# Designs tried in a protein design run: designed miniproteins, single chains, continued (4). Part 105

Each design is a single chain, and the fold is of that chain. pLDDT is the mean over its residues in the fold that is shown.

## One batch from the design tools (miniprotein)

Design m15630
Fold by ESMFold2-Fast:
Structure m15630 (fold): chain A 70 residues (1-70)
Amino acid sequence: MSPKEKVLEFLSQERTEENLEKLVEFLSKEYPEIKELFEKLKEAKKNKDLDTIYENLAKIEDIIEKILEE
């Protein structure tokens, strides 16, 4: 399965944290930065830091968009 196919699969499923974690795990093989961003997102959620949550989500979305453009 290509990264693009995995992203499309994720977008067709319920947007749960579990499904996002599976996507990140798969994509981290070619895009290791996505795992780091996901860990930062988890930490920001614990701290209720909305600005950092939105920043890291935007960066993850940028990587996903880049994959979809390939």
Scores: mean pLDDT 78

Design m15631
Fold by ESMFold2-Fast:
Structure m15631 (fold): chain A 90 residues (1-90)
Amino acid sequence: MTAEEVKNLAAELGLTFENDRVAQLIAEFAKKLEVDQNLLKEALQVVKDDFETDIIREEHLGRIGFYVAVEKNLSVEYIQNTIQEIKEEL
């Protein structure tokens, strides 16, 4: 999944990103963990609802990761390590 595809999915939900880095981080996260567009859209909707926000920030990556961990039956530790690795690479 590309950063442009992530931005397009977020726009369908009335969401924008604080900066291009946040969209790139989410795109790399979705790519590494094989997150499809439907699951990512669900995770973005959870951030919108839980934080009452129209802007996705880097701090929301943890919530996105937690939702993906639960839905894909992955460990939270594995998700946290993956997010940290992506942040160090970008």
Scores: mean pLDDT 87

Design m15632
Fold by ESMFold2-Fast:
Structure m15632 (fold): chain A 81 residues (1-81)
Amino acid sequence: SAEAVRAKLERQVENLREFAEELLAEARRHPQFIPLLRAVFDEAVAALRAKAREAGDEATLAEVERIGRETHERLDEIAAE
């Protein structure tokens, strides 16, 4: 059902937020791995972005893109330290 698809996407967005925080914590511990961490994160963002597009869920797509952008900005800040 459409409701089940939306609920699944909402859970995947929350999982992406948790993954981003774990990845940022790892980046702070080992900044030399930021390029690898960015690549892994970008794969997760791309996969969820594709699922949101398939579902026609523009709100989820926008939220995933926002999380991606904000996480990249925070990774760049860590790399600049």
Scores: mean pLDDT 88

Design m15633
Fold by ESMFold2-Fast:
Parts: C-alpha cells; structure tokens; sequence
Structure m15633 (fold): chain A 70 residues (1-70)
C-alpha cells in the first residue's frame, strides 16, 4: 500500500524538493493527515516556501486521492 502511494506521489512530479521529501516521509510514516491538521502558513515557514505553494501542493495530493478534502 505504501508503495502505491509513493508511486502516486511520484506521478504528480512535485518540483519543490522539500515538499516532495515531506510528502514521501509522511506517506512512509502514515502521517499524510498532518497536511490537513497543520496550517499552511506553518508548513510554508518551515520549508521556506510560499503559502500558495503549500496550498497548490495540498490540492495536488487531494486530487490524486492521497489526502481527504478539508
């Protein structure tokens, strides 16, 4: 199951390495719900990306079925 989720993540071709690595780690630790529980501004600050970048990243994961809608 984890392997299938990682393949879906890879197919999304997330260009930001920090966001890609975060998503991979969250999948491997069954913690993808972190992205639904954590404010976008906090994730953006931690990874040195814009809030809009985090929002688009989350939307891609949601469309792929990796995380549930908010």
Amino acid sequence: MVEELLEKLESLKIKNPALRQLAKALIEHDALDFLNRTPFARVATALDVSVETVRRFREKLEKAGLIPPL
Scores: mean pLDDT 78

Design m15634
Fold by ESMFold2-Fast:
Structure m15634 (fold): chain A 94 residues (1-94)
Amino acid sequence: SSTMAEIMELVQRILDSTDAAEIEALARELLEIARELIKQGKLEEAEHALKGLYLAVSTAHDRGLLSEEQYAALMAEIDEVAKEVREAIEKQKA
């Protein structure tokens, strides 16, 4: 889908970036896409976005591109959206 192509492009742009401000901006854009996917009930696509974002942000941190404060803030937001996905999946099973 066009949405999956957009997710993959954003993840790749984060992986290719060496600029902390660009990484943070792209990560926040991908978080907003994930939240919109949750609202639409597209939970599989939302999980793909979050997994890709987790990998990309972790890689940027491992490369020393993010401060500890920036990394902690982004990971906290990723964890919060991941909880929203898990809760939405549980509601679909009920």
Scores: mean pLDDT 87

Design m15635
Fold by ESMFold2-Fast:
Structure m15635 (fold): chain A 85 residues (1-85)
Amino acid sequence: MEETVQLDESKEITLKGGVKVTLRVTLTKVTENGEDTYRAEAVVEKDGEVLAKAEAEAKTPEEALLQLGRLADEAIREAEKKLGI
C-alpha cells in the first residue's frame, strides 16, 4: 500500500466559551492493488491531546475535499462534547 499526502493543513480555531484548539485536515491518496482511493481526515487537538477524529474514504479528490468540511464539523462537535461545552 502506497500513501501520498495531497493536503495537510492545521489551523487554530476557537470553540464555544473561548476554548482554543487546533484543527488539522489531511487528504491522502492511497494506492492499493493498482487502484487509487482518497482518505480525508479531520483531527481536533488541544495541548498535544487528540480530542476528536473523523475520517472518510472517497474515490476522487473532489469528493474527498467535499467530505473534509463535514468531517471537520463532526470532529469539532465531538471535541465540544468531550470538553463539556
Scores: mean pLDDT 82

Design m15636
Fold by ESMFold2-Fast:
Structure m15636 (fold): chain A 100 residues (1-100)
Amino acid sequence: TPEEEVNKLMDEFLEKSAKALKLIDEARKYVKTDPEKAKEYVNEAESLLKEMEDIRKKLEDIQKKYPDNEYIKTQVNFAKSLIDYLKKKIEEVKKEIEKA
């Protein structure tokens, strides 16, 4: 079903999100002591963010096929919000690294 396809994509999305958040937390620990290591963690988080953007596009393609499905709409909106949140967190850490 379209809901099962969305659930599978959301499982992959949430796994990548959890890894990206963990990498951002690790980057913050190294900002002052090892900024090059902090940059490596940020680069890995940005790579995961790109993969999450690809999943979001797939979710939006499913939403276009099922525009009246409120569950799919809710999952797409949640994915967009989480991507925006992660982008903000990555930019915050990048600014911290530049100031260190």
Scores: mean pLDDT 90

Design m15637
Fold by ESMFold2-Fast:
Structure m15637 (fold): chain A 82 residues (1-82)
Amino acid sequence: MLEELEKFLKELGIKSNPEDVLKAVLAAMVRAAMEGLEHVFTLPENLKTFIKALDTGELPEDPDIRKVVELVPKSLREKVKN
């Protein structure tokens, strides 16, 4: 899992620590499930958009992905942002 995530982040050009990204993704998945937004993470393209939003600090155009990014605790988003 972590090795696969590291390769994925490298392919996206993301410099964030893979462990912090993993924590952010897991926190977002739990919160998204509670909000009925679990479908956001069923599509690989949505996951890429979500991770890029965390890395850049820019909210995506998709309202569901945007809401999921906002569900990540601010302190954790600040650790992932480059």
Scores: mean pLDDT 76

Design m15638
Fold by ESMFold2-Fast:
Structure m15638 (fold): chain A 87 residues (1-87)
Amino acid sequence: MGIKLSEEEYKLVKPIEDEFLRRVLLTVDRFRRGEISLEEAEAEIERARREAIKRIQSLPLPEDVKKKLVEAIENAARTFIADMRAA
């Protein structure tokens, strides 16, 4: 059984997810263009992950919702890093 975000909760979360994805996609693009090393790209994704989690934890949301959002951000960061390492 999953918890669904309300419209109000989604409105608070969406800017954080959008900023996280924007930073990750920019980092992946820079890595693929040879502008930054794999180590630098991984470090930037880790910084984006930590900032997104910090922002989620500051929101007035139920703890179970925050936990699931944090898990989603962590899983996304791991997936992008794994994809860069495989390239």
Scores: mean pLDDT 84

Design m15639
Fold by ESMFold2-Fast:
Structure m15639 (fold): chain A 58 residues (1-58)
Amino acid sequence: SVLDEVLARVREVLEEDPFDEAGVLRVVMETARRHQLSQEETDELLRRAAELWREVLA
């Protein structure tokens, strides 16, 4: 799924640099554009990526 793809790529970014917020945002936005996601679907991906990022930083 697109969500699984995004979370896998976000995880790779965070494994390289857990403080790379720009890298996380770039992955989500590029994937959303590539798959022509709606605003609602893009917002859900951003929310899920942000949750994963907060957990990694905690």
Scores: mean pLDDT 80

Design m15640
Fold by ESMFold2-Fast:
Structure m15640 (fold): chain A 87 residues (1-87)
Amino acid sequence: GVLGALGEAAEKAIPLLPEEAQPAAREASKGFYEGDKLYKTSDDAVKATGAALRGIGHAVEALLRAKRVDPEGAEALGKALKEAGAK
């Protein structure tokens, strides 16, 4: 699913990001994976959506933090998330 792909894209990007962006990227990956799991295993659409939105919020934080230090790493993360979101 899209959320699982987003979680994997965020996780794989972590070692390519500056240290300042890595905690937010880890939280983004966790949020996307939690959303994917809740979507598949729970009828609570509100909880699944909340986890996905937390993932998105942390992904934006990671992009903004990375852009300040390493614009190339920020671009790579943005591209990976865009490609994962298209699945």
Scores: mean pLDDT 81

Design m15641
Fold by ESMFold2-Fast:
Structure m15641 (fold): chain A 75 residues (1-75)
Amino acid sequence: SSLSEQILKQVKELADYMLSIAPTLSKEEQKEKLEIFEKQVKELIEYLRSQGEEETAKEIEEILKEFKKKMEEIM
């Protein structure tokens, strides 16, 4: 659906934005931002799965995995 496409785009854009500002943050702030983002995105994944949006949930899960990996490389 167009809504699922918008959600996917917004999650990608937010992840990219957070990665762009991460080098300007302290290690403590980077860790806090990572933990908040991971929690919020995991809740979104669970919600999407509860609605039968399994394909979108899997794509967002992959975005989270890549974001976490890239953040850990910056930290």
Scores: mean pLDDT 86

Design m15642
Fold by ESMFold2-Fast:
Structure m15642 (fold): chain A 74 residues (1-74)
Amino acid sequence: VAEELAALRPSAEANRAAVEAAMAAAGATPEQRAAYEALLRDIREGRPDATLEFIRRTRGPAAEEEARRALAES
């Protein structure tokens, strides 16, 4: 239900901070950071598929699977 989805947002925010720290340590590009922010936005809107398709096209299927895993862990 909507309240349960809202309760998941704090966990997603905590996971986002960890991923952003890891990306910064790895020297992630502005494009990579923008793609992750777009993924989080689409999750909040309930439409992550378009962002996952974008990642698959730009980074390949392995990157899409990594994004799906990050989404599941959020």
Scores: mean pLDDT 60

Design m15643
Fold by ESMFold2-Fast:
Structure m15643 (fold): chain A 64 residues (1-64)
Amino acid sequence: SMEERRRLALEGAKLAIDDPQKVAEALKELGYPEATSQDDALRALVEAIREDPEKVREAIEKLK
C-alpha cells in the first residue's frame, strides 16, 4: 500500500543517516548499483520500494 511504502521510505532514510554503509550494502544485495552518494542511495531506495516493498521490508528487518 502507499502507506506502507511511505513508512519504508522514512525508515530506510533514518537507517541511512544512522549507518549509511549498511544501507549501501543492503541496496547492493537487492541488485541496485553500489551507492556512491546520499542522493544515489535515496533514489535506489525509492525505486526498490516501488518495485518490491516486501523485499525492502525484509532487508530493513535484517539491518536491525
Scores: mean pLDDT 74

Design m15644
Fold by ESMFold2-Fast:
Structure m15644 (fold): chain A 86 residues (1-86)
Amino acid sequence: MEAELEKEAEEMKEELIKLGVPKEVAEKVAKLYLESQKLVLEDAEDPENQEKVRELGIEIYRLLLPTMDEEQQAELERAIAQGRAL
């Protein structure tokens, strides 16, 4: 559902800000995450959607790299893996 995806994106934005990511970067990352989740919701098994989701994920990491130190990046990766940020 669109409202649930928007809530997940907002929660991700808040978690990124809590980790020290600038608000502008956190907002851009949350927007890319929302776009990725909309593709999954539309057709998770479509190879084209799967490829676009991977590309969006790479863009998210690239946006975060210049705003985070090594420890902050590792903590974000752990939070995502544990479902705290996703």
Scores: mean pLDDT 73

Design m15645
Fold by ESMFold2-Fast:
Structure m15645 (fold): chain A 94 residues (1-94)
Amino acid sequence: KITTVEQAEEFLYKAVYDSALKAGLSEELAKKFAEEVVNIVKRLVGENLVKLVTEKDPKYAGHLLMSIWLAGLELKLPQEVIEKVTVLTTLNLA
């Protein structure tokens, strides 16, 4: 059971990392992408990161999507790759 922000960060990191690998990113880029997404989401929702990953509360879904896009833009990834990671991450968290 995920009860701490640290556990929620690890869960989200793994979901984004696995999604990035499936989207065709190298291990190095997938790690950087997952780290950036977790950092941005944590800044936006703080301790509510636990609710985002456990309760799947729709009010935090927009923050997750925004964080994936911002992280992808920061790493200069193609739009098609960012879209694929977004879809796969949503499925992994469902």
Scores: mean pLDDT 82

Design m15646
Fold by ESMFold2-Fast:
Structure m15646 (fold): chain A 101 residues (1-101)
Amino acid sequence: MEEVEKLIEEAKKALEEGDYEKAIELLEKAIELLEKEAKEAIENKDKEKVKKVLELTLEAGRVAVEVLRELEEKNAPKELIERARENVERARELVDELEKY
């Protein structure tokens, strides 16, 4: 989980610096790791780990939404907007899955 927390922190910093492409890449990596950790936690019925993964997924989702809003406001390239939207959707789906536990 430390790796995920670091990726989210780095994504927040990239967003603050206006490096949206880097923020997207970092969020993609964080969400991929969160999806793997979620599957493991659910399979092992580790409620404390499910709670931690949910907390980090909510945080990653908030950053992803902010990145998407900034890109849409600036009329960024369609490819970047689509990638940012995919990050938002993946985080939302993972939250929905984790909230069942």
Scores: mean pLDDT 88

Design m15647
Fold by ESMFold2-Fast:
Structure m15647 (fold): chain A 88 residues (1-88)
Amino acid sequence: MSSDYKSEEALELTNKAIELLRDETGEKAIEEAKKLAEEALKIDPNNKDALTLLLAIKPSEELKKKAEELGVKEEDIEALRRLVETTR
């Protein structure tokens, strides 16, 4: 299985989403970042960065459980949540 390329594509999408949240403001930027993070998870369902970002944008018990299984910290989720709040 080609884990390296899928992981890199997912990371690129999550980085693009984070840059979008930093560079743009408003609900549209948040929705686009959410779509990018969702696409990253479609490519790599175990991507910690995509899970962290989605939890920051839209908290979900299912995603939180998956993120905890992969070792995502609540502090990382809160850091991205603050970024989402500054984008609004």
Scores: mean pLDDT 76

Design m15648
Fold by ESMFold2-Fast:
Parts: structure tokens; C-alpha cells; sequence
Structure m15648 (fold): chain A 93 residues (1-93)
């Protein structure tokens, strides 16, 4: 089955980097990646890196903003089938 999970969040002055592990199953490709915060709505992606190993993808999203502790974020990944998976995360202190 398809799955997505946020594996790390790193914050610096002016930036937040979110890394997600995504499994889309056999033969699927990533067609779209988006990120949003419950507090702020859709977030601007400053850079996106996607690495593939077998059927698993590592997706690294860099944002030009420091997200605050307690914010809830969602990374959404669309597969070539049109199916979408989401990873929910919370920004820790």
C-alpha cells in the first residue's frame, strides 16, 4: 500500500527543511509535491529534492520561513496514478 511519513524537520533562521519518506508501490512516480500548514495554509517551496531507492522516495522540501513550534504541517505527494498520499507532522521546539 502507499504511505508517506515525515522523518525529520530542521529549522534555522529564516528556513525550515522537511524530509518525508514516501512509498508509492511498484511502477509509480511522483508527479506533484505540496506542503501546507494548518495555521498558514499553502507554503511556498523554495527547493525540492527527490531521491528514489526502489519503490521508496526521499522527498526534501526547503521553505524560506521558520515554522513555529506547535504548527501542524501536511506534505502531500501525488503519484502518476493520480492517487495522493499525505504525511502529517508537528513542528517541535
Amino acid sequence: SMSAEIVSVERGDGTTTVTARVDLGEGQKITEVSISSARRGPLRVASLEVKKEGNTYTVTVTLDEDLEPGETIVVRVKASSGEEVAALGRIEA
Scores: mean pLDDT 85

Design m15649
Fold by ESMFold2-Fast:
Structure m15649 (fold): chain A 80 residues (1-80)
Amino acid sequence: EAAVRKEDAEAMLASLDARMAAALPRYDAQDPGRGVALLRATADAMREAAQLIIEGGGRLTAEQLEELRAREAALRAEAA
């Protein structure tokens, strides 16, 4: 069984926000439409994951984690 702590989810969100802020100007310069849309969709998926962890008292089931990973994979495929 997989369990992700609330603190880990918060750290992941902070890291994602910092990386997105650094990446957005780069995508604007090279491919403003597609790259920015993908980054925002990925951020939204990660925020949903963090919200589930928070609502679950700092825990996710293995099934919830697998579903979130499937969503991430779908977004990544859309970007390809």
Scores: mean pLDDT 61

Design m15650
Fold by ESMFold2-Fast:
Structure m15650 (fold): chain A 76 residues (1-76)
Amino acid sequence: DERTKKISEIISKLTQLALEGKSRDEIMKEVDEFIEKYGLTEEERKLVREIADAIMEAGGDPKKIAEAVYEVLKKR
C-alpha cells in the first residue's frame, strides 16, 4: 500500500529527529515538507500531525515514541 509506505517513511524520519533532540519547530517544518512533497490528503495531514505531536510528547524515549505512535495508529 503506497499510503502505508509514505506514512511509515514520515514516522521514521520524525522519530529520528526527535531522538536527535530536534526542536518542535524543526519537526513541524519536516511535517510541512512531507505534506507538500507527498501531496497528502486532509485526513493524512491530520494523521501525520497527530503522529508528530505524539512523538514530541514522548520526549526522545524510543519506547515511549513507539507506544505513542501505536496509540495514534490504533485509533485509525
Scores: mean pLDDT 79

Design m15651
Fold by ESMFold2-Fast:
Structure m15651 (fold): chain A 107 residues (1-107)
Amino acid sequence: GSKKYTSALLDVLEAEGVSVPASLKDELLKTNLTSESATFQLYCLILKKYKIKTEDVSSKKFASVIHSLSYEALKKIGGTEEDAFADTLVIVAGLKAYKEKLVQVCG
């Protein structure tokens, strides 16, 4: 289920050294990444860890980071690289569409 993916993604992020606050982890697990505020906060932490600017969410570097994280999470639950590619396209498109809000959340 989607809760398995959210848990797997959080495990991957911790292994990569992305420090996610306990309150944010709880919100992400409860909402299965459907909370806009919690999801944007998570991507702000990813951008900061990989030294990517919010203006560069459509960059090849950001897409590569998201693909890598999504694939590692999906492998833990029996997903494929094709699933990770599809997931990456959706995430990048969403963050690009809401870039102004992402900038506000990230500071």
Scores: mean pLDDT 83

Design m15652
Fold by ESMFold2-Fast:
Structure m15652 (fold): chain A 82 residues (1-82)
Amino acid sequence: MEEDEKKIEELRKELEKAIREKDEEKLREIAEEARRLAREYEERGKRKLALEFDVLAGLAEIEIGVLKVIEEQEKKREEERR
């Protein structure tokens, strides 16, 4: 249980760093890993831990979406020039 909580905290730290650095590739890696861990814990009957990992994956996916929207908005502003 404590070891499983440590894995969640490690992924949270990686997620926070990737968000701060705007690292889309790292965010994708975190989302994929969190989804795999969620499935593994669900198979073990640890539904609450599985949900925590699903939430982390969802947060990473939301941040990827936000970064894409920002990139598209910047692209549209550049189109105003040429």
Scores: mean pLDDT 79

Design m15653
Fold by ESMFold2-Fast:
Structure m15653 (fold): chain A 101 residues (1-101)
Amino acid sequence: MLTLLAELVALDARRLSQDPSLSPDERRAFDALSDAARSAGDKNNKEAFDALSEAVGHLARRDYAGARDALRRAKAIAEKNNDKDLVKATDDAIAAVERAA
């Protein structure tokens, strides 16, 4: 179930990244969130997935501060679980959100 939900969040983020009204930085932010959501799903990390889902919602509303806070929580969860792939994915997403802001 969690893997399917993570795939849905990743697909929503990817769909949003293809909106032609988005800047290249906004598109990169949604792509990075999509990658992070898939990574969390692969590791069955529900806490990180929930934080990433919140980040997608904030970014869709252009709440860049809320998106960064949610991503920082996801990164902290990934670090606690020694998930290097998810740490890298959340770092990339934070950097992309900061460039889009």
Scores: mean pLDDT 76

Design m15654
Fold by ESMFold2-Fast:
Formats: structure tokens, C-alpha cells, sequence
Structure m15654 (fold): chain A 63 residues (1-63)
């Protein structure tokens, strides 16, 4: 179903966000400012994507 597909996409996006957060922590520990900034942007994009997926799921459940 469309709900199942969106749930799978959300799970995958959340997993990618967790990995990006781990890489941000590593970059901070190592003092790698360039890696930190790159991974922070990736994390922010993934959070935006997960928010959109959650909104799409809410709309389908309420329809």
C-alpha cells in the first residue's frame, strides 16, 4: 500500500539521519570543520525529508 511504501521511506530516511548525526559527532571530535558542515547540511536535509514523509502519512491516514 502507499502507507507501507511511505513508512519504508521514512524508516530509511531516519536511518540515514542517525548515520549523519554519528558522522557529525566524529567530525566534532576530530576537529574536522569541513566534514562537520557537510554532514550538518545532510542531516538538515534528511530531517526536512522525514517531516514531509510524516505529513504525507498523516494525510493518507486521515483520508
Amino acid sequence: SDIDKLQEQLRKTVLQAVKALEEIRKARLEGDKAAYEKKQKEYDKLLSQSTKLMQQLKKLVQS
Scores: mean pLDDT 86

Design m15655
Fold by ESMFold2-Fast:
Structure m15655 (fold): chain A 98 residues (1-98)
Amino acid sequence: SMLEEARKEFREALEKAAEELRKIFKELGVDGAAVAAEGAMKNAAAEEDFQKALELVQQMVDQAVQAAKSLSEEAGKRAQKIGDELIAQVQKALQKAQ
């Protein structure tokens, strides 16, 4: 059904966001911080608390941006741009799944 497809798209968008954020944290040398947030996000998605899963993605983006800013303002701007795109993708998928 269209609803089942939309929920699948939402879970795929979350997984993609988690993968991209993990890459950013790994490049910044703080990959351990991403693991706990990813676990919480997967738990929220499994419980179908899609709003909480989105909020956790937003928190991960904020953490990635702050970590990138510790290297340079330009790194922070790049991380924010990537994060904003990931949040937008998850929000669009969530809107279809509701």
Scores: mean pLDDT 76

Design m15656
Fold by ESMFold2-Fast:
Structure m15656 (fold): chain A 94 residues (1-94)
Amino acid sequence: SLEELLKKAEEAYKKADPETQEKADRIGVLVAEGKYDEAAKIANELAKSEEGRLVLLYTLSHLPLEDARKVLDKMDIPEETKEEILALIEYRRK
């Protein structure tokens, strides 16, 4: 379920090593500064592993939907994957 995926994403963030957590936290800081290109670069690095993708999902789920969309639009991932992530973020808000 979407709820189980979001719980798994939160658990992955909490269990991640300090370097991975710092990268995830840096995405939030860069987004707050309007630096979407730099945020997307870090997000691309996290997306290279299954664990990193879960950490990224958790991080993006805490951003405003429009900010998450701006980061995803600049990422080197399939459009289908971007739409799935956006749908999950929207679901979390309901």
Scores: mean pLDDT 82

Design m15657
Fold by ESMFold2-Fast:
Structure m15657 (fold): chain A 77 residues (1-77)
Amino acid sequence: MQLSEKEVEELKAQIERELEEMERLGVDEEVLELARRVAEAMLLKAEAAYEGRELSEEEQARLEEVLAEIRAFQARQ
């Protein structure tokens, strides 16, 4: 499945809106930083889908790092 350029743009707009809402609601900076890292990973997946390619080993490792950060954050709370 390949995403269109418009779909990638819409995803970026949606992510920006959600991050802005989280900041407006006064979530902790650590939570907001984690949300930004998750957004970066989502955009990476969307860009790969737009290009019609699979994630590289390096890109997969980066996604796994973000997931590990999420798990570590949850374990601290």
Scores: mean pLDDT 75

Design m15658
Fold by ESMFold2-Fast:
Structure m15658 (fold): chain A 61 residues (1-61)
Amino acid sequence: SSSDMIDKLKTSGINQDFDTSFTIIVMMPSSYKDDVKNTIKSMDISPDFKNKMIQVVDSMS
């Protein structure tokens, strides 16, 4: 489910696992783009890593 994917994204984000985070973002439907971005913004992780993940989301149609 989308909720499970978001939970996995939180885990990979905290671990600064870009490859796993990238895969999760790309596999999520574009309709979840805003939910994914809001989740990334709410994470207690480095701003640089947040910006990298947000760029991936923004590259999705």
Scores: mean pLDDT 80

Design m15659
Fold by ESMFold2-Fast:
Structure m15659 (fold): chain A 97 residues (1-97)
Amino acid sequence: KAYEKAKELLREAVEIAAKKNKAPEELVQEALEKIPGLLEEVIEAYKNADEKEKEEFKEEKKKVEELLAKAKAEGDENLELQAEIGLLALEAAEEEA
């Protein structure tokens, strides 16, 4: 569930950024095609992480949670989506490990 939600939110964030910057369709398609690879990389990194690296993963999750709270307080839709995506990707990596 976390993996699929992270993938969908990454797609939504790319589409919002593309609309704001009037990006060409080809560039948007390239970004969308990279999303599965990025999520797989995060999951694989966590699976191969030692105890120290897993503690760093927990620290990163806390930073992303703080970023999400800040984005919600400021009404920054793009930052909120990026933070939610990061949190879901980290949660997906923990679940798959």
Scores: mean pLDDT 68

Design m15660
Fold by ESMFold2-Fast:
Structure m15660 (fold): chain A 82 residues (1-82)
Amino acid sequence: SKDEELFKKLKEEVSKMTLDEFNEFIRKYFGIKLTPEAAELVKEMILNAKNLKDFLGPLLTAIAIAKAKGRDVVEPEDFPKW
């Protein structure tokens, strides 16, 4: 499907990014910063994900938790235990 091809291309581009470049990508796309440790976690999650939903679900949950706590940054402990 087109979504599978787009996700494969996204994973390839993300694999080439430094953690700083990846954090800027997340900030521009989702409007929130990640700590360096959270950026490592999310980058690993996307590279190991089989589809977009497997990575977006945990990320969107973590963003919601961070915002509910009044933070403009996502920390590793904002991620549900998966």
Scores: mean pLDDT 82

Design m15661
Fold by ESMFold2-Fast:
Structure m15661 (fold): chain A 94 residues (1-94)
Amino acid sequence: NDVMKYLTRDPEEVIEEIEKKHSIEISEKNRKLIKEFLTDESIRLAAVGGLRAIGASGEHLEKAIGEVLKEQEFKTLAELHNRVLAKVAELVGA
């Protein structure tokens, strides 16, 4: 799956899939931040550029979001964004 195709899906559907596949309950704070991550055009473009450069797929992004949201409740979108990108890089082996 292309990363851009994943990122252009309805954020609520993406969040529900992550909760089901990873058996997690996402806090309202993290839910708000991940919606911003998925819908903010400038953040999405920055993420797509980096993710495509390392050969990431939509499945890598989904797994990264699920794992990252289990770690902690994030305070800022920048913290979430940086941790998700780092986790995707780990999953790709880049």
Scores: mean pLDDT 71

Design m15662
Fold by ESMFold2-Fast:
Structure m15662 (fold): chain A 72 residues (1-72)
Amino acid sequence: SHEEIEKLVEEAKKTGKIPEELKEYIFEQALVLLNEGFSIELAAQLIAQSLDIPEFVEEIKEYLEKELKKKE
């Protein structure tokens, strides 16, 4: 739910780490963007902006690169 995602975002801001449940949400959003032809870099930027966590764009990018490699 929206409220659950907001709580996970606040946890990320407090700990400096993206929670696993938020990573699952990020990955699902990234798959939609990648299927529409966006790059991993641009998908990471758009997701970070939508969640208001621009400081995590590099961590999101690295996470997406790692997860996509596992599914090849």
Scores: mean pLDDT 83

Design m15663
Fold by ESMFold2-Fast:
Formats: structure tokens, sequence, C-alpha cells
Structure m15663 (fold): chain A 83 residues (1-83)
């Protein structure tokens, strides 16, 4: 049961990582569209996109770390139950 729950947590982390990766790609695509429409503001749009991407990466890393910690806790609980 706990081992299966750890596997479900890992699967959820992978799905969420894909969502963050897609959000990063969408942010890049939007920045390119904005630059094409208004090239004189290219530096502004790129700086905004870079900040948003950095924030998404931080959330991705935090979510991954939390998921890994949850898996570790479930594994520890499983080992304790077997002892």
Amino acid sequence: ALEAEAERVRARVERQQKIFDDAINDTKDLARSRVAADPERAAEYQAEADKQIANIKKLRDSFTAEGDARVAALEAQRRAAEA
C-alpha cells in the first residue's frame, strides 16, 4: 500500500513537471509573438519572459523536492511498519 502510494506520488510529480515544462514553452512562444508584433519593446518582453520562466523553474524545483520528500517519508513509514 505505502509502496504503491510512493509510485503514485512519483507519477504525479512527473505529470506536474510536464505541466511546468509546457508553461515555460508557452511563455517563450508568447514572448516571440510579442516581439514580432512590437519589436521596439523586444528587450522588455524578453526580460518579462525570463523572469516568468525563472519563477516557473523555481516552482518546478520546489514541487519536485516536496514530492521526493513525500516519497522518502512513505518509504520510511513502510520500512518501520515491516520492522
Scores: mean pLDDT 86

